# Designed miniproteins, single chains, continued (2), part 104

Each design is a single chain, and the fold is of that chain. pLDDT is the mean over its residues in the fold that is shown.

## One batch from the design tools (miniprotein)

Design m7596
Fold by ESMFold2-Fast:
Structure m7596 (fold): chain A 98 residues (1-98)
Amino acid sequence: EEKEKKLKEFIERLKENAKKAEEKKSIKDLTGEEMLGLMLMKIAEKLKISLEELIKIKEEASKGPTPEIQEKVKQIVKVREELLEEELELKKKLEAEE
């Protein structure tokens, strides 16, 4: 029960931060928490899972990883790396004033 309450609160905070990030539309105006929320939402969308499922996978991995959970974590890490590469390329293009 306490675990479910903490998970729910964390997910609500992430959703709120992601919504604020979308409203700002400017990377320069984003806080670290808003960027984290947006990133996790993008990871969940690319994996075709809910934000709740994404957070649960990370939590279960920290409790005592099974081979199945480790494989899911590897998929999450791979998608995160792909998103970071996309963000780096976008930043490069924004900094490269022709």
Scores: mean pLDDT 70

Design m7597
Fold by ESMFold2-Fast:
Structure m7597 (fold): chain A 71 residues (1-71)
Amino acid sequence: SSTDQMIQQIQQQLQQNPDDSDSWTRLGTIYSYQRQYDTAIQYYDRSLDIDPNNTVAQDNRDDVISAQQSL
């Protein structure tokens, strides 16, 4: 429920500012903690499409891909 509230708040922020790379990165991170790696990667990709220099999104995306490769 706490995680669902965080997702809802971030999605509301993105409705007002869809080009907020940092908020897309935060969604990716939340889904990565839930081991929803494909969803996490999609959000990191959205973040990087907006800001290719977002190092947090780059690093976290690489970590998720590595986790997915171990399966």
Scores: mean pLDDT 87

Design m7598
Fold by ESMFold2-Fast:
Structure m7598 (fold): chain A 87 residues (1-87)
Amino acid sequence: SAAKLAEAEKKLAEAEKHLYEALKAKAAGDYATAVEHLKKAREHALEALELYASLASGEEKKELEEARKLLEEYFAKKIKELEEKAK
């Protein structure tokens, strides 16, 4: 349990790092690099939320699973928008 929580926290830190790099690339007009980092941020963020859901039960678990689905849809939309700009 504690080990799974630590793993989730590590995944969130990796997601944050890649989000920062994606924002920097986007600001520089490097949409291709921004897409690559945003895809990595999505991967780590969704893995973190899966780990949190695995530690939860009942209603809390359902809420985390729904949040993961909404976050996946949000990232997919943002990645598509950036890919259209990257060409």
Scores: mean pLDDT 87

Design m7599
Fold by ESMFold2-Fast:
Structure m7599 (fold): chain A 66 residues (1-66)
Amino acid sequence: DVVEAVKRALALLSEAERAGVRLPGELGGPLSVITSYKLEEIPFLPEEVQKEILEAARRLEALLRE
């Protein structure tokens, strides 16, 4: 679920910021893709765009877990 992946990635980002963890510079690209759309808009986007957002959310999550 694309919306759930985005919510999870943003939640992890918020937790990292709250914990005072230094954020990697590589977050910029994936974060930009994820924040280009509101969560309620995602289901109305073309499937290809939704897939790109999903990949960006997963990449952001991976960067935050490392």
Scores: mean pLDDT 78

Design m7600
Fold by ESMFold2-Fast:
Formats: C-alpha cells, structure tokens, sequence
Structure m7600 (fold): chain A 86 residues (1-86)
C-alpha cells in the first residue's frame, strides 16, 4: 500500500529528527535502529527484511521502554510491518 509506505517514510523522517535534536547516546542509538528498520522496509519489503526490521524495532522497544516518543514510533512501525507481512 502506498499509504503504508508513506507512513514508513514519515517514521524515518521522525527518527532523523530525533537524531538531529538529541545529545543522549542511548536515545541516539535507539533512533538510529528505528531509522535502520524503516530503511530496510523501504529498500526491500521482502519477508526476510520485514522480519529483520521487526527484530530491530523490538530491541528498541525493550531498551527504551521508558521513552514514550520512541515507544510510540516503534509500535507504529511494528504495526505497519505486521500489515506488510500479511
């Protein structure tokens, strides 16, 4: 779906925004992982790449469970990946 791809682009742009604004290395690492996951989905929407992206997002959600912005972004990306795997 073009709508789902547009939402993934939006997630990538928000992750870039976090990287530009944060000086916290842990938040920066998490935002980079979310960006990497979004870029995997955009470059190669194969089942293998989608599952790899999902693993990256889950790791971020576990590491940054107390960061509501990163949690919300990661949960949105997981929902999109699950729809694409269907």
Amino acid sequence: SQELISRVIGIALRAIGILLETEDPAIREAAQQLLDAAMLVLRDPSEESLRAAKEKVRAVLEAQADNPELVALGEELLEIIDELLE
Scores: mean pLDDT 86

Design m7601
Fold by ESMFold2-Fast:
Structure m7601 (fold): chain A 95 residues (1-95)
Amino acid sequence: LAEEAVKLAEKAIKENPKSSAAWAALGIAYAVLGQLEEARKVLEEAKKLGLLKGVKAIELALEGRFEEAAKLAIKLAKKEGDKLALEAAELALKA
């Protein structure tokens, strides 16, 4: 589940590199997997891209606030129309 979420989030980023939802989903998925170093790298890249809402979602996940992080990522994905990021965020939450 969480590994599949990483794969879907990476695909979402490839299709839209400026999607706040896609970067949020990737960071949340790594955090759920306990891969905190990878999650922090995702956070720094999102900061460089100026994706403030994605940054906030990843920070919530790094704090262990996974439900709040996932809800924010889902809201962003729906607003941005990012179906892959939505699927990734939902899979990460279920893992």
Scores: mean pLDDT 83

Design m7602
Fold by ESMFold2-Fast:
Structure m7602 (fold): chain A 72 residues (1-72)
Amino acid sequence: SEEDREALLKVAEALDYAAEHGTGDPEPFRRASEALRRVAEEGTDEQLRKAVEIVKQGLAPKRLAEELESLL
């Protein structure tokens, strides 16, 4: 749904912010953000639902990126 897409894009924005303003490795945050944007822009309704459920698990950015990339 559009609401799911909006939610995923807001999470991607938060991850972009963390990558820009954090002091650690930005790569996992950037990967997760990019995967979320791709799912939001190109994903089927099923992929959108799965991405929302993955995000709700509160995974570390590296694992979040890996799980989201598996949907693409």
Scores: mean pLDDT 85

Design m7603
Fold by ESMFold2-Fast:
Structure m7603 (fold): chain A 98 residues (1-98)
Amino acid sequence: SVEKAKAFHKRVLEHEFGTFGDEENLGLLLQNFETAEVPLLVEIEKFDPELAEKIKELILNKEVLTDPTPFLELLAEYYLTHPNLPPWVKEAVEEVFG
């Protein structure tokens, strides 16, 4: 599950930033988050600000790189409750958790 979770996290970062899921990309993710340039997280915040806050906390603590599972579990929870997630996220969730 950790390997699949890392693969999904990498896909999320590649889609959002055109880069690979590593520690350098976390810096870009944090910067873009602060500038509201992270489209997926901005959309989550519109409908579930508490979930968005939990995701922000995980990213700020670098937990997403050491164990992406909590980040992906929160994202999967959002997918199950908010079917308006972009198609590529739904496909990636199905690929990792299906």
Scores: mean pLDDT 57

Design m7604
Fold by ESMFold2-Fast:
Structure m7604 (fold): chain A 70 residues (1-70)
Amino acid sequence: SPEEIQKLKLEAERKETLIGFLKIAKSSNQFIAEQSKNPQIRKQNKEQVKQLDKKIEELEKELQELKKKI
């Protein structure tokens, strides 16, 4: 139905926005991992980048499946 398609479009837009925010967070953590003089801060931010990559990949797969239904 048109109402169901509208709901799916809204859900897709929300996921796209979230992916955008997570990519910004990843860039910030990557910068700190590369620029920090503290080895422990570098390690923590590298681990955070890996976790963000997993979340982004999962959300991008969910978004791709949603777009197939629209």
Scores: mean pLDDT 89

Design m7605
Fold by ESMFold2-Fast:
Structure m7605 (fold): chain A 71 residues (1-71)
Amino acid sequence: SAAEEAAKKERLRNKAKAYQETAASVRDGTAALTQAYLERGDLERAKAVEAAGQASIAFLEAKAKAYEEQI
């Protein structure tokens, strides 16, 4: 039915939005943690945190895009 199709699209939009919001949260957390390590002079941990954060953000944004493409 049209109502079932609308409900499915709504669920896909909500999933995409959830992944986008999680990516934004990871970006903020990664920036804050990277800065904290830099302020302590721990360049190696700062670099590792930034790299891990970038990988996580890329994964979450790809997931959001995949759900959006199903709408």
Scores: mean pLDDT 91

Design m7606
Fold by ESMFold2-Fast:
Structure m7606 (fold): chain A 70 residues (1-70)
Amino acid sequence: SAAEIAALKARLLEAARAGDLAAVDETVRQLSTLLDPEELREVLERAGVLAAIAGHDEVVAHLARTARSL
């Protein structure tokens, strides 16, 4: 549902800002079953920006690698 997708997107952005790699991975896995590769890439780019602003270089690198694999 649109509400489920919105909730998962919000969770991904929060996890990225917090530097929670485990939550990032789990949320990306769930979103990958609901979004096409283009939509998933867009969300990963937004999450990467938030992780970068928060100084979580490991999350930035992980999200960039995941986006390149799409």
Scores: mean pLDDT 87

Design m7607
Fold by ESMFold2-Fast:
Structure m7607 (fold): chain A 85 residues (1-85)
Amino acid sequence: SAAEEKARVDRLLAQVEKTLKEVEAKLPEMPPEMQKEAEKLIKEARELLEEVKADPNPSPVQLARLTLTAAELEYLKRVAERKKA
């Protein structure tokens, strides 16, 4: 249903926003090279997030791109965490 699809999109958007905040919080702790790459990915993720938010019916391709971007951000976060451990 449309309500179920909206709920799934809303959950994905919330998850991406959460991951973005977590990566941003860890930026000062990253090496300069990793920080620069993370900043570029954060910018791209924010632009894609706003595009999906502006679209009343985001396509499966757009949702897949957003999911992959979230996974890339999570990967950077985990790499930074492993380096501290």
Scores: mean pLDDT 79

Design m7608
Fold by ESMFold2-Fast:
Structure m7608 (fold): chain A 98 residues (1-98)
Amino acid sequence: MKEFEERWKKAMEIVNEADKKVSEINRKLYEEATKVIPEEEARRLIDEVNREFMKEVMKILNDYLKGKITEEEAKKKFDEVIENYRKRLEDGIAELKA
């Protein structure tokens, strides 16, 4: 029981830090996107990419909470998923730019 409780606390810390990074990426890329594509398309792109990001986040959290990966591995996977999130938004903006 104590091990799960401590993992849960650590998981929440990792999620909070990831959320801050993703919010900053969203702010910057939304600003850039709305210069080159319609605001409604930029919003739809962000919503779509965010749904895929959340699936990846949930998988990492589940693996960590089950003890399948270490805290260090979870942090590394979160950094990779955040970088992939940024790239997917950039690629989506480029694709929508006719």
Scores: mean pLDDT 80

Design m7609
Fold by ESMFold2-Fast:
Structure m7609 (fold): chain A 76 residues (1-76)
Amino acid sequence: MITKEDVEYAIELLKSKDPELQATGAGILVRAAKENPELAKEAIPVLEQARKSPDPRVQKLADEALKIIREKLPEL
């Protein structure tokens, strides 16, 4: 099950300059959005920045995570 520690780790990965680490972090946040959207919402600011990434994989994963969070938390 996704934990707060997993989300914090994913946020740190997304703050990295390495596109591989950014993609890994975004992927964890897609899972977090599906399993625990309340924890994943803390990552919204960093996911919004990741959507501007020059790496299309990072952009796609960040967009997917944000879409799932908004679908599961309609009162945001």
Scores: mean pLDDT 83

Design m7610
Fold by ESMFold2-Fast:
Structure m7610 (fold): chain A 100 residues (1-100)
Amino acid sequence: SMAEQLLQQALAAVAAGREEEAIALVRQGYEQGLLTDRGLAEIGLEALYNGRERVARTVAEVAYELRLLRALETILRAAELNGYDELAALIREKLEELEA
């Protein structure tokens, strides 16, 4: 499917350090309605484990806009475990807003 192709392209871009491409693919998926909780969680995890904080931040912003709680919770845990304290604080605030 187009959703699976976009997910695989985004993951490859993240792994290769093509951050601008990965961000563009995430934004394209958002505009086209191709993003899922699972897909965004996978991209966010891959981004943080590869040190691509800008990509992870974009994924978190999109997950918040789409109200995808599982993706946000997954990315929050990875951010905390990898010492991305500012991003973790941002995601906690977003989750509190969605759960209020």
Scores: mean pLDDT 88

Design m7611
Fold by ESMFold2-Fast:
Parts: C-alpha cells; structure tokens; sequence
Structure m7611 (fold): chain A 110 residues (1-110)
C-alpha cells in the first residue's frame, strides 16, 4: 500500500540516521557514556517503530502527521543524548538529524 511505502522510506532514513548518530557517539564518548546513549537511541528507535505501526493501522493518519511525530521523537532523542556529547559532537549529530528531516520531508512530498 501507499502507507507501507511511506513507512518503509521513513524507517530506512531513520535507521541510517541512528546508525550515524551511534557512530559519532562511539567515537567521541567513553564506553560508559556510550552504553547510556545506546539505550536512549534504542528507545527512540522503538518509539519511531510504534509511530510507523500506528500510521499504517490508522486510515485517518497522514504522512505529514507521521513526519511530525518522527521529527519530535528524533528531537527528543537528541536532547536526551546532548548532555553526554561535546559541543563538536553535538553539532555533528545536529547536522545528521537536520539532513534526515530534510530527506524525509522531500520523500513524503513526492
């Protein structure tokens, strides 16, 4: 279905984005801080999976509403990991998320 295609595209962008964030965190934080960051990223991923499942099951839910919910979850995830990151690492994470949001916006507009 159209919703299945939209959900798949968003999930693929999210998976790539969280992998890139995880790599930045792994390179720039202690193993102890990284373990906590990994838990936060896993929780964010699970929240996004739930949002996509709800979008697929609810015929009233729009692609724009899914995008807004995913964007909110990503912003919350960044806010939660920010205390563990240097300003330089946080700037790299912010750039990755901003790119992901632009890619998701473009994908749903097509």
Amino acid sequence: SEKDKIGEVILNIVNETLLRIGRIARETTSPEDYAEIERILVNGHNEILAAIAEFKDDPSKTADELFEEVARILERTVARIAPYLSPEALARVRAVVDEALARMRAAIAS
Scores: mean pLDDT 91

Design m7612
Fold by ESMFold2-Fast:
Structure m7612 (fold): chain A 69 residues (1-69)
Amino acid sequence: MKLSKEEIEKIKKELLELGKKGGPLSKVRKKAETLAKNGAIDELKEVAKKTPNEKVRELLLEIVGQAEA
């Protein structure tokens, strides 16, 4: 389950789009967990900071916290 830099950037863009739409949260979780498993924690933090939707932001920060614990 090693992602290339290109794959990480693609998932990051997809998460930013989902954040603007406010979901679906199931897709947000799946993509965010994929980034976390591949050590892309800084990318997840950046997406969370740029996310206008409160529910999506909370979910992203939860996944970041779990990955850092």
Scores: mean pLDDT 81

Design m7613
Fold by ESMFold2-Fast:
Structure m7613 (fold): chain A 80 residues (1-80)
Amino acid sequence: SLQELLEKIQDPNASVEELLEALDQIVEMIRAGELSFLEAAEALETAREALANNPNVSPEQKAEVTARIVATLRALRDAL
């Protein structure tokens, strides 16, 4: 569920692999139309904040994932 994916992303002990996998699943839910605009935007912002605060993620990985989140948010906004 979305809630379980958000809990994984917010886990301070989560590995980079677990964070990226959970993010990929959220993006797939968005693409499948399973989330409302507000749910999708809130989930992506939560993921961005959790990623910024995770010490296991390198600055390069943070930049790449942040760019992907921003692109997804823009695509979602444009679909309104």
Scores: mean pLDDT 77

Design m7614
Fold by ESMFold2-Fast:
Order: structure tokens, then C-alpha cells, then sequence
Structure m7614 (fold): chain A 74 residues (1-74)
């Protein structure tokens, strides 16, 4: 689980570097589903949320944060 979560976090970071915020968020969330405490997945998700806010995409940032909170509550 941890190894796969790290792979998903790396894929999320590559999508973030390429400006693919939707894919970056989805890969980060998948990493958190496998390992909710994974620091790499949590870090890249936070960076995606910050970039969405910077771009004025606040509804998308809120939706992503809510999905992450639901994973941690499970």
C-alpha cells in the first residue's frame, strides 16, 4: 500500500508540473485512499488545492478538500 501510494503521489506531482490540476488531484486522492497518512500524497494534494485557489477555482479546491477529509474520516 505505501509503495503504491508513493507511486501515485509521484504521478500526481508530474501532472501538477504539467498544469493538469484535475489529474493531479485525482492521483493524490487515490494515494490517500491507499495510505491516508502518506506525507507525499498529502503534500501534493495541498499544492493542487493552493494552485486552484490561486487561479480563482475555489469551488474545485473546496470539493477536493472535502473528498480528502472524507478519506481521513473513514
Amino acid sequence: AAERAEQLAREAREHLKEGRLDLAGEYALRGLELDPQNPSARAVLGEVIAELIKQGREDEALALAQRAAAIRAA
Scores: mean pLDDT 85

Design m7615
Fold by ESMFold2-Fast:
Formats: structure tokens, C-alpha cells, sequence
Structure m7615 (fold): chain A 93 residues (1-93)
């Protein structure tokens, strides 16, 4: 169900951003940078415009971009990979 997949995506992104904010996790930071690079490419803007945004705006842009992707092509494997990554990082703290 697409709504459930979107909810899982949003929850996974929230967890990853929390790991960066509260634990300064370098793997969470690296993943967020890669997600922002994808968002920048898709929007046709320099990465510098997006990476200098407040954290809440970065999270919102990533969510909006990937929600639109999921609505067009539901990539369950991608969402599951984010969930597994967030869980793995949480187990390291």
C-alpha cells in the first residue's frame, strides 16, 4: 500500500536525521549528503543551495522528493534499505 510505504519512508528519514542531530553520526551524515545530492540533481540546483538549508528544510525537501518518486514508482526495496540502515546505526549507539 502506497500510503504505508510513504509513512515508512518518512519515519526512516526522521530516524536518520535524529541520528545526525543527537549523535553526530558520520554514517547518517554521509547518507543525508547523498540524498541531498540526488535532490539537487533532480531539481537542477547546485548542492550548495540545499546543503546550507536548515536541517528541517533539508528533511522536508528529501521527503517531498522521495514521496513523489514513490507515488510514480513504489520502490519498496529502497524504503526497506533505509529502515535497515537506520536500525543498524541505532544499534551502534
Amino acid sequence: EIEELIKRLEESLDRIFKLRKEHNDPAAEDLIKKLLEYVARKRGVPIEEIENLPEEEQLKLIKETYIEEIKKNPDKEFVESLEKFAKWLEEQI
Scores: mean pLDDT 84

Design m7616
Fold by ESMFold2-Fast:
Structure m7616 (fold): chain A 96 residues (1-96)
Amino acid sequence: MLPPIKTQILEFIDGVIQDVEEAIKGKTTPELIKSLQSKVFDLKHIVIGYGPLFGVEKEVLEELKLADKDLKNGNLVGALEHLKRARSILKKALSA
């Protein structure tokens, strides 16, 4: 059970990171920002539901909150850095 959840969470955050990188390099629209915010919201709820199994829920949620704040402010580069930090924390915890 745990390995499939681990893979799903890492694949989800990798997808969000890719979408933010594409937004930085391409044409950014309000609809795209709203879509990215929705994906970060979904990721937060996945982490809340399964975070206690990984022991890093609070640390990951803080990085995701900062990413959401940066997306709301149009700071895509800041959002990307917070998402990459959240991914690093998750990958380390889920690889233990």
Scores: mean pLDDT 79

Design m7617
Fold by ESMFold2-Fast:
Structure m7617 (fold): chain A 110 residues (1-110)
Amino acid sequence: SLEEQIKKKTEEFLKAMDEAAELVSPEARERIRELGEQIKKLVDQAIEAIKAGDPETLQKNIDAIEEKMREILRILEEEGVPQEVIDRLKQAGLDLLSTLFFAKQAVELE
């Protein structure tokens, strides 16, 4: 299902995030984990918006997720995390966002 795909892509993103977080300072790691928990909550809200057939709320959740992803990537770059690790997380984030954008299109076609 689309919900299962979103959950899978979220798990893949959070795993890549945790792997990158092991390479940063303890303070940066706590901030990244906080942002990851915020993303997880926003994904749950996005799934509820999909179930409700609410593309406007879904778009707001997608925008908020993207903003938090950009914050994580900035922290990783400032902490000197290897580009290969950053690119892996960026790709996992794009995969999640693409799945959510597809869900929004499906909701809008109802």
Scores: mean pLDDT 89

Design m7618
Fold by ESMFold2-Fast:
Structure m7618 (fold): chain A 98 residues (1-98)
Amino acid sequence: MASSVAPARELLTRPGVTRGQAIARGMLEASKDAEGTGGVEEAREAARLAIEATTAPDEEAVRLLERAMELLRKADVSDPEAVAIIVGAALAAVAADL
C-alpha cells in the first residue's frame, strides 16, 4: 500500500522495539495519514484492535495492527474525541510492556 508509514509487520519485527512501542508508533504514524472520511467510530475500533494486539501471538498482532492502522487512516483527526482515543490507546499499548 502507498503510505508514508512503515507496514505493521516491519514495525513489530524491528530489533530493539517492544510490542507496545511498535503498536504506539504504528497508531500515531497512521493517524498522520488520516483522510477524515470516517469518524470517531474508526478511532474507537482501531484503539480496541491495537490493545488486543499487545497480548496477541506475533502473526495475529501483525493482522490486528494492520487493521488498526487502516482504520486510523480513515479517522477524523479534527475531532478532539478521536485524537484523545488514539493518544490514549498508544499510551496504553506502551504501558502494557511494563
Scores: mean pLDDT 77

Design m7619
Fold by ESMFold2-Fast:
Structure m7619 (fold): chain A 96 residues (1-96)
Amino acid sequence: SDMRRIGQAIQPIYDRFIHAKGYDSVINEFTRMVQAMIAQQVSPADVTSMIYNAMVMRGDTPSFQNDMFSVMRSVFTKAGIPSVDAVVKAIRDYWK
């Protein structure tokens, strides 16, 4: 499923920062990732929705999910739907 692919792309980001630096560092680095996606012209609103749903599927805490969603909203305006391939590529390319 598309949500599984997005979840798989996000998992290394989550694992890297949750284990290495804790919760606050995850929010900051995810903000940078999201800004990079916008620069690549991926739709902000749909990237936000897809990433949030992937985090829910992985069992992330409601507090973490809400904070990430809030951060993403702060840097986004609503736009059209990006392709799942573009979202997955942008996430992976950010974490090379």
Scores: mean pLDDT 56

Design m7620
Fold by ESMFold2-Fast:
Structure m7620 (fold): chain A 74 residues (1-74)
Amino acid sequence: SARDELIRRNGEAALELAESNPAVPQEVVDALRAALASGDIEALARAIEAALNTLAKEHPAVLDELIDRLGEIA
């Protein structure tokens, strides 16, 4: 579905940004990678939400960059 494809693309973008920034906790990177590999869209959606919440608290500039990139994909 379009929703599933959007979630998958957002997850790929989130993983790319998280991997490129050493300030992002490794546990967040690992969770996103595992969720993407699982094919479980609901698990991926939860992993994306957890990553966004972590970035909002600890690295708001990285969150702003992610939102901008997700807007380009949508």
Scores: mean pLDDT 77

Design m7621
Fold by ESMFold2-Fast:
Structure m7621 (fold): chain A 90 residues (1-90)
Amino acid sequence: MSEEELERLVEETARVAVERALELEAAGKLTIPLSREELYERVKEHLRGLAEKVAKASPEEQAAMIEQTRENIPDERVREALVRLLEAVA
């Protein structure tokens, strides 16, 4: 995977995560102490680090990290987007 492809997947995944977080905030289910822009940048930075960690891991470690993501992300749309990102870099 190229750095350009990785950045695109990170941006797409971050958009899904931020949009869902803002939907939950609007519904009174979540309080976000960051602006939309700050949240988006923080999420992108975190996702880049996670993708790099997965890409450098062994196939067994990659599978374990993807499984952990499936178990630990409570929102289905965010979970699916994040799993897609991690599977693409694995």
Scores: mean pLDDT 81

Design m7622
Fold by ESMFold2-Fast:
Structure m7622 (fold): chain A 82 residues (1-82)
Amino acid sequence: SDSDTSTQMNNQMTSMMQDSDPQTQQFMGQMMSTFHNYMNNDGQSPSDSMSTTMSQMDDYSDQHPQFTSTFNSTSDSWSSTT
């Protein structure tokens, strides 16, 4: 369900934040806020909100190579759970 998907995404993001450096934690926190804003303010589905959020993370990784490994791990984990 959409509620279950949202919960899984939130738990996954929280786990990634805990294992990451402070700069990555701050950015991931901002992305989680962005995800919730798309759902709550724009009325997007959890899947659409995640897709949009992942696109922004991809753009960030292009400018911050140190984040690329974290993004790839997040993408792989996401694909494995869907």
Scores: mean pLDDT 70

Design m7623
Fold by ESMFold2-Fast:
Structure m7623 (fold): chain A 97 residues (1-97)
Amino acid sequence: MTEVERRYRELAEEALAQAREDPDAFKAQIERVYATEADAEGRPLSGVMRFVIDTSRSPLLEMHQQLVAELQKITGVSEKQATTYAFRLLTEAVLPS
């Protein structure tokens, strides 16, 4: 397992725990991130994160898809909103230390 995969898993698990404890507050957080980190078409502003997922042969794509689906289930946010939030967490996982 890579350092990025471990960090993304840890960030995803923490986000899901927070969403389950207070879905309404976490929905508001996702909506705020979407308003600042998505373009007019609802695409994440970070094209690098899309590229990382699309070219990955690691479990990153599966972890991303599971996080998006679970965030939608818990909070009722749209797929675009959940996807933008998941890309925010992935950006934090891949940033150079």
Scores: mean pLDDT 74

Design m7624
Fold by ESMFold2-Fast:
Structure m7624 (fold): chain A 74 residues (1-74)
Amino acid sequence: MPRLSQEQADRILASVRRILETESTEMAIAYLELLAKELQLPEEVRRELIALVRAGRYDEALALLERAIQSRLA
C-alpha cells in the first residue's frame, strides 16, 4: 500500500472524529473496520481500536489511530 501524505492523514483523522461525534457506536465501528482494512492496519491494532470505541474511549481510539497512521507517513 502507498504511504500516506500528511494531508491524507489529517483528513482521515478528521473524518473519524466526526463519525465518532455524530454517528452511532455501531456505525463508527463499521467505518473503522473498513478504514483499518483499507489502511492495512495490523490485526491487533484493528481489534484494540474497535474495543476502545465500543467502550466509549474515543480519545484513546483516536490517539491509537493517529499513531498507526503516523507510522505510515511518507
Scores: mean pLDDT 78

Design m7625
Fold by ESMFold2-Fast:
Structure m7625 (fold): chain A 67 residues (1-67)
Amino acid sequence: MPSDTEISEAMGLMAIGVFRILHSRGVLSEEQYEEAVARLEELIKRASELSIEEANKKIVEIMREAL
């Protein structure tokens, strides 16, 4: 089974994938997409410092602020 860190990283990568799709479909501006991806990449780099619950909360906050 993957570690909690690996699960948090996977969730962040999935969120980046969602934003990529939304950007490719014209739902997000280039600025909104770049800002959201940068925040998610920072979260992924710090995944070992976060619980799964905290990572989920931060991902949801990034998604709400970007959309």
Scores: mean pLDDT 80

Design m7626
Fold by ESMFold2-Fast:
Structure m7626 (fold): chain A 63 residues (1-63)
Amino acid sequence: SALAAMVEQFGEEAFRARLDAIYAEDLEIIATIPDPERRQQLLDLVNQRYQELLAQIDAALAA
C-alpha cells in the first residue's frame, strides 16, 4: 500500500512524528473557530480521522 511504502521510505518513527505534528496544527486551527458547535464537530472529525490513520498504518505494517 502507499502508506506502507511511505513508512519504509521515511521510517515509521519519523512518519508518525509528522502525523502527530499535522494533528497538532489541525487542533490549533480548530481552536480559532469562534462557533463552539462547529469547533466541536471539526474536533470530532479530526480525532476520528487521526485514529483511522493510525489504524491504517498499523494494518499496512502488518500486511
Scores: mean pLDDT 79

Design m7627
Fold by ESMFold2-Fast:
Structure m7627 (fold): chain A 92 residues (1-92)
Amino acid sequence: SKAKQLERLNEILRIVGKIHGMSQSTIDDLLKNSSASQKKSLVARQTGTSVSFVSDLVNSETIEQLIGLALQAMARDEPVALAVIMELLRKY
């Protein structure tokens, strides 16, 4: 559902913000005042990936899908993207 996708995007944004040392108030402001498109663009920029990769991450429903994305991040030397995926995997 769109609600589950938005919740996951918001969680990814929280993880990225923490990795980059953003204050909780800055993270909360971004979560409240940014569109879904703006959140995806910010995550793509902060992870060194793409909006397409972030959309795949938001739409990942299985551990296998997350592992596939983690392997892509490792192959591309994208450590922030890998760290985000590892935090998402901890919830399974």
Scores: mean pLDDT 87

Design m7628
Fold by ESMFold2-Fast:
Parts: sequence; structure tokens; C-alpha cells
Structure m7628 (fold): chain A 85 residues (1-85)
Amino acid sequence: MEAIREEAEKEREEVLAFLEEARRTGERLPMGLDGEFREALPPDVVRETLPAIIKKAEENSELLTEEQKIQLEAAKEVLKWLEEQ
């Protein structure tokens, strides 16, 4: 399904941005899964990365904005979709 793939690829870029921000700040997650997706990547790449990021974000959910929490929920839904395939 094209929609599922596009959503997973969007989450992949958001996951990478989330990871980069986490690495850059070191002490908190100031930005979550926010941003415009520019590149398409295979859903499998997202699935490999997403679980660790979701776990980290959940453990630090108190440091996330409301918008970032919504994106975290979206990331969880994308991961569930990929797992059910």
C-alpha cells in the first residue's frame, strides 16, 4: 500500500531527525518526530530504527511537546502496521 509506505518513510525521516536531536542535545529531547519528509526510504529501514526511538521517546515523554507526543503516537502506529505485514 502506497499510503503505508509513504507514512513509514515519513516516520523514518522523523526518526532520524529525532535521533539527531537526541544526540545533539544529550540531556533531553527538545524536538520529536517533527518535520517535513523529503526522501523516501524502504519501510524496513524505518522498522529497524523505530522501536529504539519509540522506547527512548516514551521514557522521556515528559520532555516532549504535545505535538511531539502526537508524532510519537503516529510512529507507534506505523511500527504496528509494519509488524502486521
Scores: mean pLDDT 54

Design m7629
Fold by ESMFold2-Fast:
Structure m7629 (fold): chain A 77 residues (1-77)
Amino acid sequence: SRRDQIDAIAAANRDDMGAFFDALRAMGITGPITLRVTFADGTVAVVTADDIDDLQRKMGTIAARHGAPVASITVVS
């Protein structure tokens, strides 16, 4: 499913967020995406975006705000 594909891509690209977003684009993922992001410090953020470009922008903002690396990403919808 779309969720399983995104989860697999997130697991494969956990150390490279740019590669993660590029893989989502290559897979043709379009429309709204909601992710649960867990940071290395244990902080959890839920990110809802209209598309991959919006998601990448929002993720960049959240990463800058938290100052901790991303530990895992899980798809909510």
Scores: mean pLDDT 76

